# Designed miniproteins, single chains, continued (3), part 68

Each design is a single chain, and the fold is of that chain. pLDDT is the mean over its residues in the fold that is shown.

## One batch from the design tools (miniprotein)

Design m10512
Fold by ESMFold2-Fast:
Structure m10512 (fold): chain A 68 residues (1-68)
Amino acid sequence: GGTEKLIALALKLLGDPDFVATLSNGSTLTATAKPGGLAKLEALKSELEEDPDFTATLSGSTLTATLK
């Protein structure tokens, strides 16, 4: 389900040194790219936009992903 995907994504991003990630309310994930991490963040946004369970928005170096 979407919640399982969101938790897995949060754990993945918390383990990546190029990102600072925070999970809020069990439905919203915010990830901010550190210097050099922007290309990975752009790739992640594209991946999430193809997933029907998520809405993804990129603003500068910060990605917000929300469960539908």
Scores: mean pLDDT 79

Design m10513
Fold by ESMFold2-Fast:
Structure m10513 (fold): chain A 68 residues (1-68)
Amino acid sequence: SNEEAGKKAREAAEKAAKEGDGTAAASSMHQASVNGDKEGAEKAAEAAREAGDETAAKVHMLSAQKAK
């Protein structure tokens, strides 16, 4: 089901953002957003911003904006 896929993608994105890998974080958060995990994308963006990864934060917010 999509719930498990979204959760896994969100966790992968948060890990990538903490490591400074904005591209991997963006890709994973896009998958979470496509699976309807807008909240996960928004939380990942905030976590990335607090970690000092502004690039990942912006990409996460764009993914959250696209989620429905």
Scores: mean pLDDT 69

Design m10514
Fold by ESMFold2-Fast:
Structure m10514 (fold): chain A 70 residues (1-70)
Amino acid sequence: EIEENVEKAKKALEEGDLESAKRYLQQAINQLSIEDRREVVRAMAEALKRNPGDLEAALKAGIEEIEKIL
């Protein structure tokens, strides 16, 4: 279930569909525990701090953090 949403997010990101990638990533995040969810959101926020306005970098950071947790 979580893995399916992560794979869909990765595919959408590779296709340049940031809106779909964000939607699938949010679905995966919603299935995580509160603690794991905080870690993913923090990773995405740190990516945006390093690269302001780079939504693609933020989405990649979120996906990578979920994959580390799983």
Scores: mean pLDDT 84

Design m10515
Fold by ESMFold2-Fast:
Structure m10515 (fold): chain A 86 residues (1-86)
Amino acid sequence: MSKEEIQLFAQVHILATEGEITVLEKMIKNKSLTPEQIKEALKALEADVEAAMRLAEESGDPELIKRAEEVRERAEELKKEAQEAI
């Protein structure tokens, strides 16, 4: 892939993962998910965060790397909130 394609994929993955965190946070607060569904969603989120981090690092863009780190931190905060709900 070109550098521009890697940057685009990193940005798309970061935005998608941010959206996933927002939706999952709302669903947990609204008690819309079972404990089993929360565990499955958190596992999927972990994989998406890892993919976003990898793509950001491959892009070499400091802004994208920083954004991916912020997404990872937000995901860790959500995991703590979810553990209290289980």
Scores: mean pLDDT 84

Design m10516
Fold by ESMFold2-Fast:
Structure m10516 (fold): chain A 58 residues (1-58)
Amino acid sequence: DEAEEAYKAGDYETAIKEAEKALKEKPSKRNYALLAEAYRKAGDYAKAWEYLQKASEL
């Protein structure tokens, strides 16, 4: 999907936007984990931890 492709390309800002859009469509463990990883790569460790915790709830 677009979030995964952006993440692989190193475009973490686009990966975050697309992952947030995917979460609105389907709040899944995978989508939360992808968003957490994208925030970690972008250097936002606080948000990365928050979304990783949400992924763990699913």
Scores: mean pLDDT 79

Design m10517
Fold by ESMFold2-Fast:
Structure m10517 (fold): chain A 74 residues (1-74)
Amino acid sequence: NDAEELLKKAEELKKEGEKLFKEGNYEEAIKKYEEALKILDLLESVTQVPPEVEELKKELEKNIEESKKKLEEK
């Protein structure tokens, strides 16, 4: 169940980041997305993970890129 718990925590951090992004708090959104990525990287290093983890990592990387673009455009 450790893998399930880590995945849920990463999903929660992604949602927190998305809320911060919606509020215009791009720097804090990036921090939440980066923390989620660290959890997923840890999960991949210790166990076999479903394809959903790789897709979630791609979404987080995209969200970080979009957040960085918003900061650079101000």
Scores: mean pLDDT 82

Design m10518
Fold by ESMFold2-Fast:
Structure m10518 (fold): chain A 120 residues (1-120)
Amino acid sequence: MIAELKRRAALALGEVANAGPEALREALERFLELLRERGAPQEVIELIERALELVAADDSQAAIDEALALAVRAISLIDDPELLEELLRIAEEALENSPTFKKLNAAMVPEEIIGTASLK
């Protein structure tokens, strides 16, 4: 069901954010490319563009958390299960390609941001 795909994509992106700003930026850049290619709604594209701008300008935890919140909102607006599965795959690949996620075992997950995206 689409609601579970949205939740899984949001959680995977949260893990990417926990791996660091570089991994999150890579995932968001690939999200933007895919969303533009598939003709996603302009609102969704704008949310991902804003998230990328935040991570590119500031690598602080606050900027990462805000960028993640915007990206999770974008995911919540997508009503295409195939697109959601591709976004999930991108997030998983970004996490796997990050050499730091295994080293940052103590890094905090932004639970508050994921909780806000629980609009089912």
Scores: mean pLDDT 76

Design m10519
Fold by ESMFold2-Fast:
Structure m10519 (fold): chain A 80 residues (1-80)
Amino acid sequence: SEADAVRARLEGLLAEMEQIIDELEKETDPEKINELVKRFGELALEAYRLIMEHADEFAELGQRFNELVLRAQRLLVEKA
């Protein structure tokens, strides 16, 4: 179904965002950090659009999205 396709896409976006956070935790090069942040932002915007369109259907994925965004924010503050 379309809902199954949206769920799969959203799960994929969230998984890639988590991988970027893992890379960001290990990265010390400011240029590479900037590239990872940009990529994370692009994925987060797409995920956010899908979550806003389907909030009632994928509440657990919306929660996971918020947790990943907060993790990224805390990590960037620690690296500043």
Scores: mean pLDDT 86

Design m10520
Fold by ESMFold2-Fast:
Order: sequence, then C-alpha cells, then structure tokens
Structure m10520 (fold): chain A 73 residues (1-73)
Amino acid sequence: MTLEEFEKKLEEERKKALEYLAKLDEAELEEVKREALEKGLLTEEEAAAIRTAEDLVEVLVRRAREAMERGLA
C-alpha cells in the first residue's frame, strides 16, 4: 500500500466514522474509548481529551498517519 492509497482509505474511513456521530450516545462513545485504550490505540491523556466522536476519529487518524510516516523513515 502506498502513502497515497493509505491517505485515501483514511479519508474514506474518517467520513464513515463521522456519519455515525449523531448515532453515538455518551455510553457508546465511552465504550469505544475504553476499548481503544485497552488495545493501546489511545493514551489515557488522549482518551480524557476526547469529548465527541469527531475528537476520537481525529486522534485515531492522526496516530495511523504517524505510524505510516514512521514506517517510511
């Protein structure tokens, strides 16, 4: 997978996640944050800063980009 293909897939996944923003209640968001924290996808600081599904998606997208960029170095 190229960086360009990865960015395209990230953008598509981000759009899908944002479409569910209105469907997530507070308990569902907290459950997703907890699972991401347990899987090491979030730090406790990042989880505490996340207030909306948009915040969660942006943190995960940023981490995925950083992981890909580090793989190219």
Scores: mean pLDDT 71

Design m10521
Fold by ESMFold2-Fast:
Structure m10521 (fold): chain A 72 residues (1-72)
Amino acid sequence: AEVLTRSGTVTYPWADVKAELPGVNDVAELRAALEAALAAYVAAHPGLELVSLEVRQEGDQVTVSVTLRRTL
């Protein structure tokens, strides 16, 4: 069996995040929403593991970095 690690980083205008998720007002709330969604996704895909999730706000932008691992 092999272990594959994949990482992705996406930057969004904070205004776009608020338009899609009007209940999310800060980085901590965004992180909680993303953790819940990723936990559901991982639970639906056997062998998949969430290694890390990082959410950062820099001015009017937010950057989300996710690392997933899958055992083949």
Scores: mean pLDDT 79

Design m10522
Fold by ESMFold2-Fast:
Structure m10522 (fold): chain A 58 residues (1-58)
Amino acid sequence: SEEAIEEAKEAAKKLLAAKTEDEKIEASQKLLQAVNDAGGSEEAKEIAEKAGAEFQAK
């Protein structure tokens, strides 16, 4: 659904804005949960993959 995709975008934004290790772990878990809540939609997965790749590149 659109709402689940928006939640994934918000979680991705929080992950990329996370400064501390605890914040990064929490945001990462929320992003994974948002993707699961979206029922494994391709768009939600792409949002998570993009955010994860950018996060690891820091």
Scores: mean pLDDT 75

Design m10523
Fold by ESMFold2-Fast:
Structure m10523 (fold): chain A 69 residues (1-69)
Amino acid sequence: QVSQIKQEILNIIGEKIRLIGEKIDLEHQLKKEKDPEKIRELKEKIREIDQQIGELNKKLQQLDQQLKS
């Protein structure tokens, strides 16, 4: 039970680290970009990653509550 929850948390953390890495790369590209269309595309990709990280954070909060209960 606890071991399964721990493994799920670790898997979610790994996915979150991957998404944060992608976001850093996109933000770096955004700082150098001059084309308004490409700027828009980069901002939209960053927004999508932020939404995915938000959903993972919600799952982590639920799992953390289960461990603390």
Scores: mean pLDDT 85

Design m10524
Fold by ESMFold2-Fast:
Structure m10524 (fold): chain A 83 residues (1-83)
Amino acid sequence: SEQQRAALIAELERLGLDPSLVDKLTDQQIRLAAARLEERPLTREEILFLVRMSQKGLLEGVQEISALLKNNDEEALQKLLDF
């Protein structure tokens, strides 16, 4: 929705990221990220990883990715990026 997109643009600006990065996300990724944002702030690393996932054709997993980034599980993240 426009409200979800606007919320993510505001979060990108808060993090010092280019708000145009939202255009690189799928509608599904925007919805999932906006739902997560309702519960807690997002990190720069979470946003950048969502952009990378979109480029690889990955559409889901915002909760799982947020947990992996928060826990510094670089091995699990690397496996996701390498498949």
Scores: mean pLDDT 70

Design m10525
Fold by ESMFold2-Fast:
Structure m10525 (fold): chain A 72 residues (1-72)
Amino acid sequence: SLAEEARRLLEQGDKADAEGKTDEAVSLYVEALRKAVQAGDGPLAAKAAQRLIDLGYTEELERVLEEINREA
């Protein structure tokens, strides 16, 4: 399911972040956020968004959310 894919991507992002692979982690968190929103999983989407905020990628998060809103 999309929710299962989003959770897997979030876990992969957390692993990449732990390994210092920030660019990979950001990419994985963005994809997790997109799939969580598509799945209607608000809590999972919020977790992915918070990871991006914690890494200082608030501008990237705003861009992704704007794209999602335009596609809705």
Scores: mean pLDDT 87

Design m10526
Fold by ESMFold2-Fast:
Structure m10526 (fold): chain A 67 residues (1-67)
Amino acid sequence: DEELETLIKNLEKALAAGDIKKAEEYLNQILSSPKLTKEHVERVIEISLKHKDGGLAARALVKLKEL
């Protein structure tokens, strides 16, 4: 899904810039997608941990359990 790929890319850019509010907005859009897969969520967790955001990683992990 091109939209999900773009949102994940934007999430990583927001985290790299330290824009936590924008990162949370992108995360909410990603986790609310009807096209969301376990692979997408695992990538979000990895990106969040790489940028040392345990809070975003925890939110993504909760969603992973629902899939």
Scores: mean pLDDT 84

Design m10527
Fold by ESMFold2-Fast:
Structure m10527 (fold): chain A 99 residues (1-99)
Amino acid sequence: KENEEKAKKLIEEALKVAQEGYERVQKSDTLEEAREIARETALKVAKILNQADIKDPEVASLTVAAVLNLTAASVARSKEEMLQAIQDAIGTLKEAAEK
């Protein structure tokens, strides 16, 4: 349970990073700036989640889905695609945190 509490805290930290990344991409003026922000966001979230010892396979699956969505955002061809992919990642991280 203490390990579950630590994992939840890391998932909540990853969620906050993804939400901040969404806002930064939304406020970006160029596609190049948006890509750099999305890439930084994906790397930060992956690093946080890699430190979490997630024992629940459903929670683990949701965090993997979040990283895949953020990776997709980092290589997206448009700002709209980036925002959608980050929003999808935010959704899966919220679901993971509710466990």
Scores: mean pLDDT 84

Design m10528
Fold by ESMFold2-Fast:
Structure m10528 (fold): chain A 68 residues (1-68)
Amino acid sequence: GAGEAAKELVKLAKEGASSITVTASTSGTLTVDASNPAQIAGAALMLIGDKPKSVTISAGDITKTFTS
């Protein structure tokens, strides 16, 4: 769900991702700068607020899809 996607977003930022792409069924695709805490927080809040049915998080070679 959206909570697991937000958790993965924060995890990837902490593990040294430079950019993270978030694709949400409610809002489409957003790329965030992982070194910018405001962008990470904004993307996480968007996911929690909108509660998308599907979220794909991508950073480098990592791609994970979360469904509710």
Scores: mean pLDDT 82

Design m10529
Fold by ESMFold2-Fast:
Structure m10529 (fold): chain A 60 residues (1-60)
Amino acid sequence: MTPESRRTALIGDVLAELGRIDGASLKELNEKREELDKLPLPELERLAREARRRLEEADR
């Protein structure tokens, strides 16, 4: 996976959690995506891991 592809996947995981669990609007998701694009990769990995955990818990 390229670093860019990895960042896109991690951002996608965070945005999926916000949209599905928190019911974030399209505008809020777009603003969050831009914010996440500015974060270093280790911070994105931490947030994506937490988001994936929450999504898994919601699928019970």
Scores: mean pLDDT 77

Design m10530
Fold by ESMFold2-Fast:
Formats: sequence, structure tokens, C-alpha cells
Structure m10530 (fold): chain A 55 residues (1-55)
Amino acid sequence: TITVEVGDDYLDGSYEALEKAEELVKKGEDVKVIMSGPMSPDVIEKLKSLGITDI
């Protein structure tokens, strides 16, 4: 399992984490996302659509 950490920058940190998670899922890795700050609802929905349940 690969952990992607979301920074405290609300907008930029959320979308950066999404890009990393998408790349890792595309490579077949199990991904866990840790939030250090608030995350956009659309980003959370996209992460769940990728099969990431450990957020």
C-alpha cells in the first residue's frame, strides 16, 4: 500500500494528491490517502471512483 499525503493547502494539495493517486492506481498499486487539511468533495468522489476506500 502506497500512502499519498495531502498538504494543508486546500485547493492545490487536494488536486495534487488526486493526480498522484490516479497515477499509482493506473500502475496497479493499492493507495491510501491521508488528509492533513480539508479536501474538495469532487476530489473525494474521484478517489472513491478509483477504488480508494482508505482515505
Scores: mean pLDDT 70

Design m10531
Fold by ESMFold2-Fast:
Structure m10531 (fold): chain A 62 residues (1-62)
Amino acid sequence: MLTEAEELSREELRRRAEELLGSDDPEARANARIALEMLEQGADPRTLSRTLEAARAKAEEA
């Protein structure tokens, strides 16, 4: 049973991943796609957050 906070975190992470799909950095886009796949497979919010933070850092350096 998922808590409301976990559901909210997943929705926020999905939105962030979708933003990164528009990045000019192909590595950032690849990481965003992986994060979306993990979301669909029921990965926990902490793992998703870590993956998206790495992708965002790469996008900033591009």
Scores: mean pLDDT 71

Design m10532
Fold by ESMFold2-Fast:
Structure m10532 (fold): chain A 116 residues (1-116)
Amino acid sequence: SEEEEIEENLKLAKENLDKAEKLLSKEELTDEDIEEILENLADALFYLEQILKKNEYSDEVIELVKRLVELLIKLIKKRDTEGVRNFAKNLLEWLEKYPELKEALKELIEELKKLL
């Protein structure tokens, strides 16, 4: 069902964000760690977009997108690389497709923009 598909995508998004957060908790990040974090964030974004394309803007979806942006901000502050900056720029462009998310994430978007 559509509800079961949404629940599965939420679960997969959360699992990928949990993996990114665990890697980010390391004292020192290798280039391989950064690549893996960015892949986990990209996968989380993919699963969240499947939900958003169904016009589902639940509080849980919004909170997971906020978590993704917060993890990206933490990554930039810890390791400011071209790959991380490019991901952030692509994320900001992606958010333009979802005005309801853009409004809900306004403060985090402004914080992210200040780091670029």
Scores: mean pLDDT 89

Design m10533
Fold by ESMFold2-Fast:
Structure m10533 (fold): chain A 74 residues (1-74)
Amino acid sequence: ALITIRGAPDLAALEDRLLKHPKVNSVSYTDEAVVILTNEPEEVVKKAREIMVEQGLSEEEARKGIEVREVKKA
């Protein structure tokens, strides 16, 4: 699955913490978003939400910033 995260107060810190997650296959950082490739989207989304809430967002704001897309294996 491909996960896109926007609107985190500190996207760089979010990227650093998610890069260390064992279920994250790859991470790309842009000016506006962190993009993650993972086989375990639920675990990664849960971790991203926890980090965003720690950064000062509500759970609802964190949820709105996270988009999950299923990617078919090539």
Scores: mean pLDDT 77

Design m10534
Fold by ESMFold2-Fast:
Structure m10534 (fold): chain A 73 residues (1-73)
Amino acid sequence: AREALEEGRRLAEEAVRAAEAGDIERARELAAEAGRALARALEEGDEAVREEALRLAREADERLQAIGDELLG
């Protein structure tokens, strides 16, 4: 559970960096992997792990959406 949370956090940060670099395809692939890792954390984790997974998913989604909106116009 915690390992899935840690992996999800790392993958989400990599997705944001890829998006900031303009590599939207890689950002999408990394975001999908992060989403799968965070989903595992949600299924396997206690309440604290689930709260952190939801927070990370929301923050990553907000960052990726903002970058995507700027790149797409």
Scores: mean pLDDT 76

Design m10535
Fold by ESMFold2-Fast:
Structure m10535 (fold): chain A 81 residues (1-81)
Amino acid sequence: ELEELRKEFEEAKKKKDAKKLLEIADKALDIAERSKDPEVRREAAELALEAAMEALKVAEDKELILRAIGLALRAIGILLD
């Protein structure tokens, strides 16, 4: 699941698809928040942060920008815990 999501991330990044990058960040955060394995949590949170940051680079509207910031902050919170 996480490996497949990483592949989707690379494709979305290549296509500069902000909405797909946000979808990937949201799915990665869901994995991070639900997993009891610290390593899976860390990897998923890192992917979520990376996807949210890439979305910020390509997002053109305020709604997508705010969503990307929110997802990035949630990922940082998990990584600092």
Scores: mean pLDDT 85

Design m10536
Fold by ESMFold2-Fast:
Structure m10536 (fold): chain A 64 residues (1-64)
Amino acid sequence: MEKEVNRALADMLLALGDVLASKGRYEEAIETYEKAAQLYRESGDEDGARFAEKHAEELRKKLS
């Protein structure tokens, strides 16, 4: 139901973030990963949220 929809959307955003990062669009990829993390938390998937947050942090290091 709602949790399953939010998890599916989070998975899609995680994949979109990966595509944006591969194109060098790091700021957009970071925002996309942060949105994925939020949806994972709303679905009760704390591991998924931490995974997405780690992807955002790695890209922030590249922007420094």
Scores: mean pLDDT 84

Design m10537
Fold by ESMFold2-Fast:
Structure m10537 (fold): chain A 84 residues (1-84)
Amino acid sequence: KKQEDAIKAVSKMLLAVGLTEEARVLYRQGAPVADIERVIAELEKIKEESKELSPEDQKMVNKTIDKALAEARRILAEARAREA
């Protein structure tokens, strides 16, 4: 179970990094604000799912997700400014 929890934690961290890069690609391609908002919703879902992990794994995963959310929200602000 502890090994499975560690694998789940690493998978969530990798997914958060991938979603951040997806937001950057979407912004570069001129995608609609709605597409970037979807990426942020996916990151928030991963953070909610991380609550099932051990406290140590939650701390590591949340640190990664919070950085990803901050960057994705920055990209969203830039996308909204572009559409204004």
Scores: mean pLDDT 84

Design m10538
Fold by ESMFold2-Fast:
Structure m10538 (fold): chain A 72 residues (1-72)
Amino acid sequence: MSKEEKIKKIKELLEKAIEAAREGNLEEAAKHLKEAEELYKELKDDEEARKLYLEGEIEYGVAVLQAAVDSL
């Protein structure tokens, strides 16, 4: 898998994780986030991959917290 293919896959997995979290499907969300993290570990020194992963992780965290608040 090329660098560009890995970045594209990280983006797709982060998008899936965020959407699953928004739906309250936290198990599937965590699974997709973990898959994105494993790919990102191979690209940790890449600025584009780092920015993408960190931004996605923040949005994931917000989605998880919002789902938790909505269940109160």
Scores: mean pLDDT 81

Design m10539
Fold by ESMFold2-Fast:
Structure m10539 (fold): chain A 60 residues (1-60)
Amino acid sequence: SVEELIEEIKKLVEEYLKTTDPAEKQRLASRISKLLEELRKIDPQQADEVLDWINEEFSK
C-alpha cells in the first residue's frame, strides 16, 4: 500500500541520519531514491510530501 511504502521510506531516512558509515549512507540513499520513484509513479502528491519531509529532516 501507499502507506506501507511511505513508512518504509521514513524508516530508511531515519536509519540514514543515524548512520556514520559513508558506504552505508550511499546504500540507504540509493534505496530511498528507488522507493521515492516507485511512490511517485503511484501517487505523485504523496511523493512530493514525503520529499518535503525528508528535506525538513535534513535541515535539522
Scores: mean pLDDT 84

Design m10540
Fold by ESMFold2-Fast:
Structure m10540 (fold): chain A 70 residues (1-70)
Amino acid sequence: SIEELIERLKKLAEEAEKAGDLRTAAELRFVAEQLEEALKNKSSKELLNKLEELGRSVAEEAEKRLEKIK
């Protein structure tokens, strides 16, 4: 769900911040905020779907970056 994606983005932002990747943390928080605002404003299903796809893409990219610091 979009709500689960928002929580995923917030968790990844905290992990990025702990890893010292402040830029990735800020980007993840920004995308999470945009999704929360879209939900509050009863945005169209099409817009919500596009924002969800963007959020998933950003989350996957962040997960790949964090994986490399193992």
Scores: mean pLDDT 79

Design m10541
Fold by ESMFold2-Fast:
Structure m10541 (fold): chain A 55 residues (1-55)
Amino acid sequence: LDSHAAAGASGAGGAGGGPEGQRAGFLWMKETGDRGGDSKESALAGGEAGLKHPA
């Protein structure tokens, strides 16, 4: 495998933090939240707060 870097790097960030990741997380949250009241949703909301660094 000579071209193993491009796919891995772009997939790692996009899949996890990209729009696709947000959608997948929402669906997973919906099923888990209904079961045990997971705090995954709070984690996603916290990420938005992270946009404003403390400095």
Scores: mean pLDDT 47

Design m10542
Fold by ESMFold2-Fast:
Structure m10542 (fold): chain A 80 residues (1-80)
Amino acid sequence: DLLELARRIAEGIRRAIEEGDRGEAEALARIALGILKSAKEYEAAALLAELVAEAFEAAGDERSAAEFRELAEEFRRLAA
């Protein structure tokens, strides 16, 4: 289940953000999204991007949150 995999990846990224490794978390999120996009797994990519945006928003990083929210919207359009 790719949606469950996306949730597990998002949870790992959320922990990295909480530990202060925000740059590494952003890099890992982009790598994971790139892999999902290359596989045309747009529903899983949209979910991952949205969960990552929520994690950055909770950490007070509004810029990164907005960027990943835009990616989630793009992937939702591609999935439709």
Scores: mean pLDDT 88

Design m10543
Fold by ESMFold2-Fast:
Structure m10543 (fold): chain A 71 residues (1-71)
Amino acid sequence: PLPTPEQLAALQAAARKAAEEMIKNGYSLVEATHAAGRAAQAASPPGTLVVVRVEIKDGKVTVRVQAVPAP
C-alpha cells in the first residue's frame, strides 16, 4: 500500500536531510541523490518503492519523493 501523508512527509524530510548534508560536505548531486534515495527507502513502509529527485536552485536543495507500490 502507498504511504500515508504523514509517512510521505517523513520520507521527504529524511531524503532532504541526507541530500543537504551531502551537498554541504562537498559531494556531487549524483551522490546526494543516492543518499536521499537510500534514506527515503529505509524510512518507507514495506512493499513501497520510492523515487527521489534532487535539484539545486540558487544554492537551495530541493527534494521530491514519489511512492509507488512495489511490483
Scores: mean pLDDT 77

Design m10544
Fold by ESMFold2-Fast:
Structure m10544 (fold): chain A 65 residues (1-65)
Amino acid sequence: MKITDSEILIAFARMELGIAKAHFPELAEEVEELTKKAIEAAEKGNLEEARKYIEELKAYVDKAE
């Protein structure tokens, strides 16, 4: 199967969303919005913007640890 950079970023964003929602259910709307923005940016080929939103999602996960 051909795996694109876009697919990798989308998979990563979904993984981070799952972790963030598990630890901070009260922030579910915020992390879902960030994930949506990351996926939309990746689908449009804007990998830099997608990575920025993924980094923001990772910040939520890091606060859980």
Scores: mean pLDDT 75

Design m10545
Fold by ESMFold2-Fast:
Structure m10545 (fold): chain A 96 residues (1-96)
Amino acid sequence: MEEELIKRGLEVAEEGARLISKADPSMAPTVETALEEGKRIAETESGLVATALTLRGFSGMARKVAKENEEMREELLEVARRLQEVADELRAAAVA
């Protein structure tokens, strides 16, 4: 249950990282480092909350990059919404 939700969250985070890196290659090292750290923290006792924060961070980055990239704007905003939705589910699960 919790492991499946964390796994789904990290899969969306990987997709977000790929889209952000494609839209702004200068951000690739930053999103790769954040994704690696997010995966490490997801394995801890705070995995639900930590994964939610990682997804919210990537959602924010995707929205910022979308402002400057008209070609990929719709894709970036879609992944940002998906990241936020899963982050909200992870946060709800952490409190329940």
Scores: mean pLDDT 84

Design m10546
Fold by ESMFold2-Fast:
Structure m10546 (fold): chain A 87 residues (1-87)
Amino acid sequence: SLRERHLQRALEDVKKAIEALKEGNTEEALRYLERAGVHLSLVADDPLARKALENVRKAIEALQNGDVETALKYAEEARKYVEEALK
């Protein structure tokens, strides 16, 4: 389904953002988080997708403030919600 495609693309983007954050590549992490947010916004009628989107937005805000550790925490939470939405 279109919903499942957006969730799968969001999951891929969040996973890549987490990898980039662990490597200290904050610019690449921000791009992946923004892309994940777009996919999640298209399926935000799903409560789990909405929670994932909230965590992606918090991760982006943390990165804009230079807080990589907090961004990683929120990106990991977003990943969990997207994985749960795909069940």
Scores: mean pLDDT 91

Design m10547
Fold by ESMFold2-Fast:
Structure m10547 (fold): chain A 65 residues (1-65)
Amino acid sequence: MKYLEKVEELLEKSKDETLREMLEAAKEEIEELKKRLEKGELSKETVDALLEGIVDSLEHLLKQE
């Protein structure tokens, strides 16, 4: 899943311990969403929207222009 790969890439690049903890929490949340999708508890559309929100939040915190 592209979102999980993106979070892992950001985790490797991050030198901030707080940011690393947030990225690890996001990775765990993404894995939980994958499990819920596999169980049929959530639609693909709902999972995609939630994953996009997680990535957008992380990218907002990481972008220093």
Scores: mean pLDDT 72

Design m10548
Fold by ESMFold2-Fast:
Structure m10548 (fold): chain A 60 residues (1-60)
Amino acid sequence: MEEIHRRLAEAVRARDLEAALEYLGQLPISEEEKEALAAGLKELFKDPELLEQVFPRIAP
């Protein structure tokens, strides 16, 4: 498994948007994909209930 993907997941679980965006920026993907994922992540963090459902602390 990619280490950076795991760190990104851990940052989301920790509710640290800044760290999550930093790790997302380090992914070896296109700038367009990074922008799309960053937008999705920001929307997820605006909804604490949805964040709990799709990325609960228990989820891998």
Scores: mean pLDDT 74

Design m10549
Fold by ESMFold2-Fast:
Structure m10549 (fold): chain A 74 residues (1-74)
Amino acid sequence: SMKAEELLKEAEELLKKAEELLKQGKYEEAIRLAEEAKRLAKEAMKLAETLEELLRAIGLILRAIGLILDAELA
């Protein structure tokens, strides 16, 4: 669906920015963006109409969790 695709794209963009912030040592900002990306990906998961959309959403959620853990443990 258009809504799921839009949320997935927004989540992907936020995660890319969060990964950049993490590499710069901006842990608080990285966690904030990763949490927002996780929220959007969870919303996309609820709206997923295809297996591909569902798997993309799950992948983004797991990636966000990993980034948050990396930032918190740094």
Scores: mean pLDDT 87

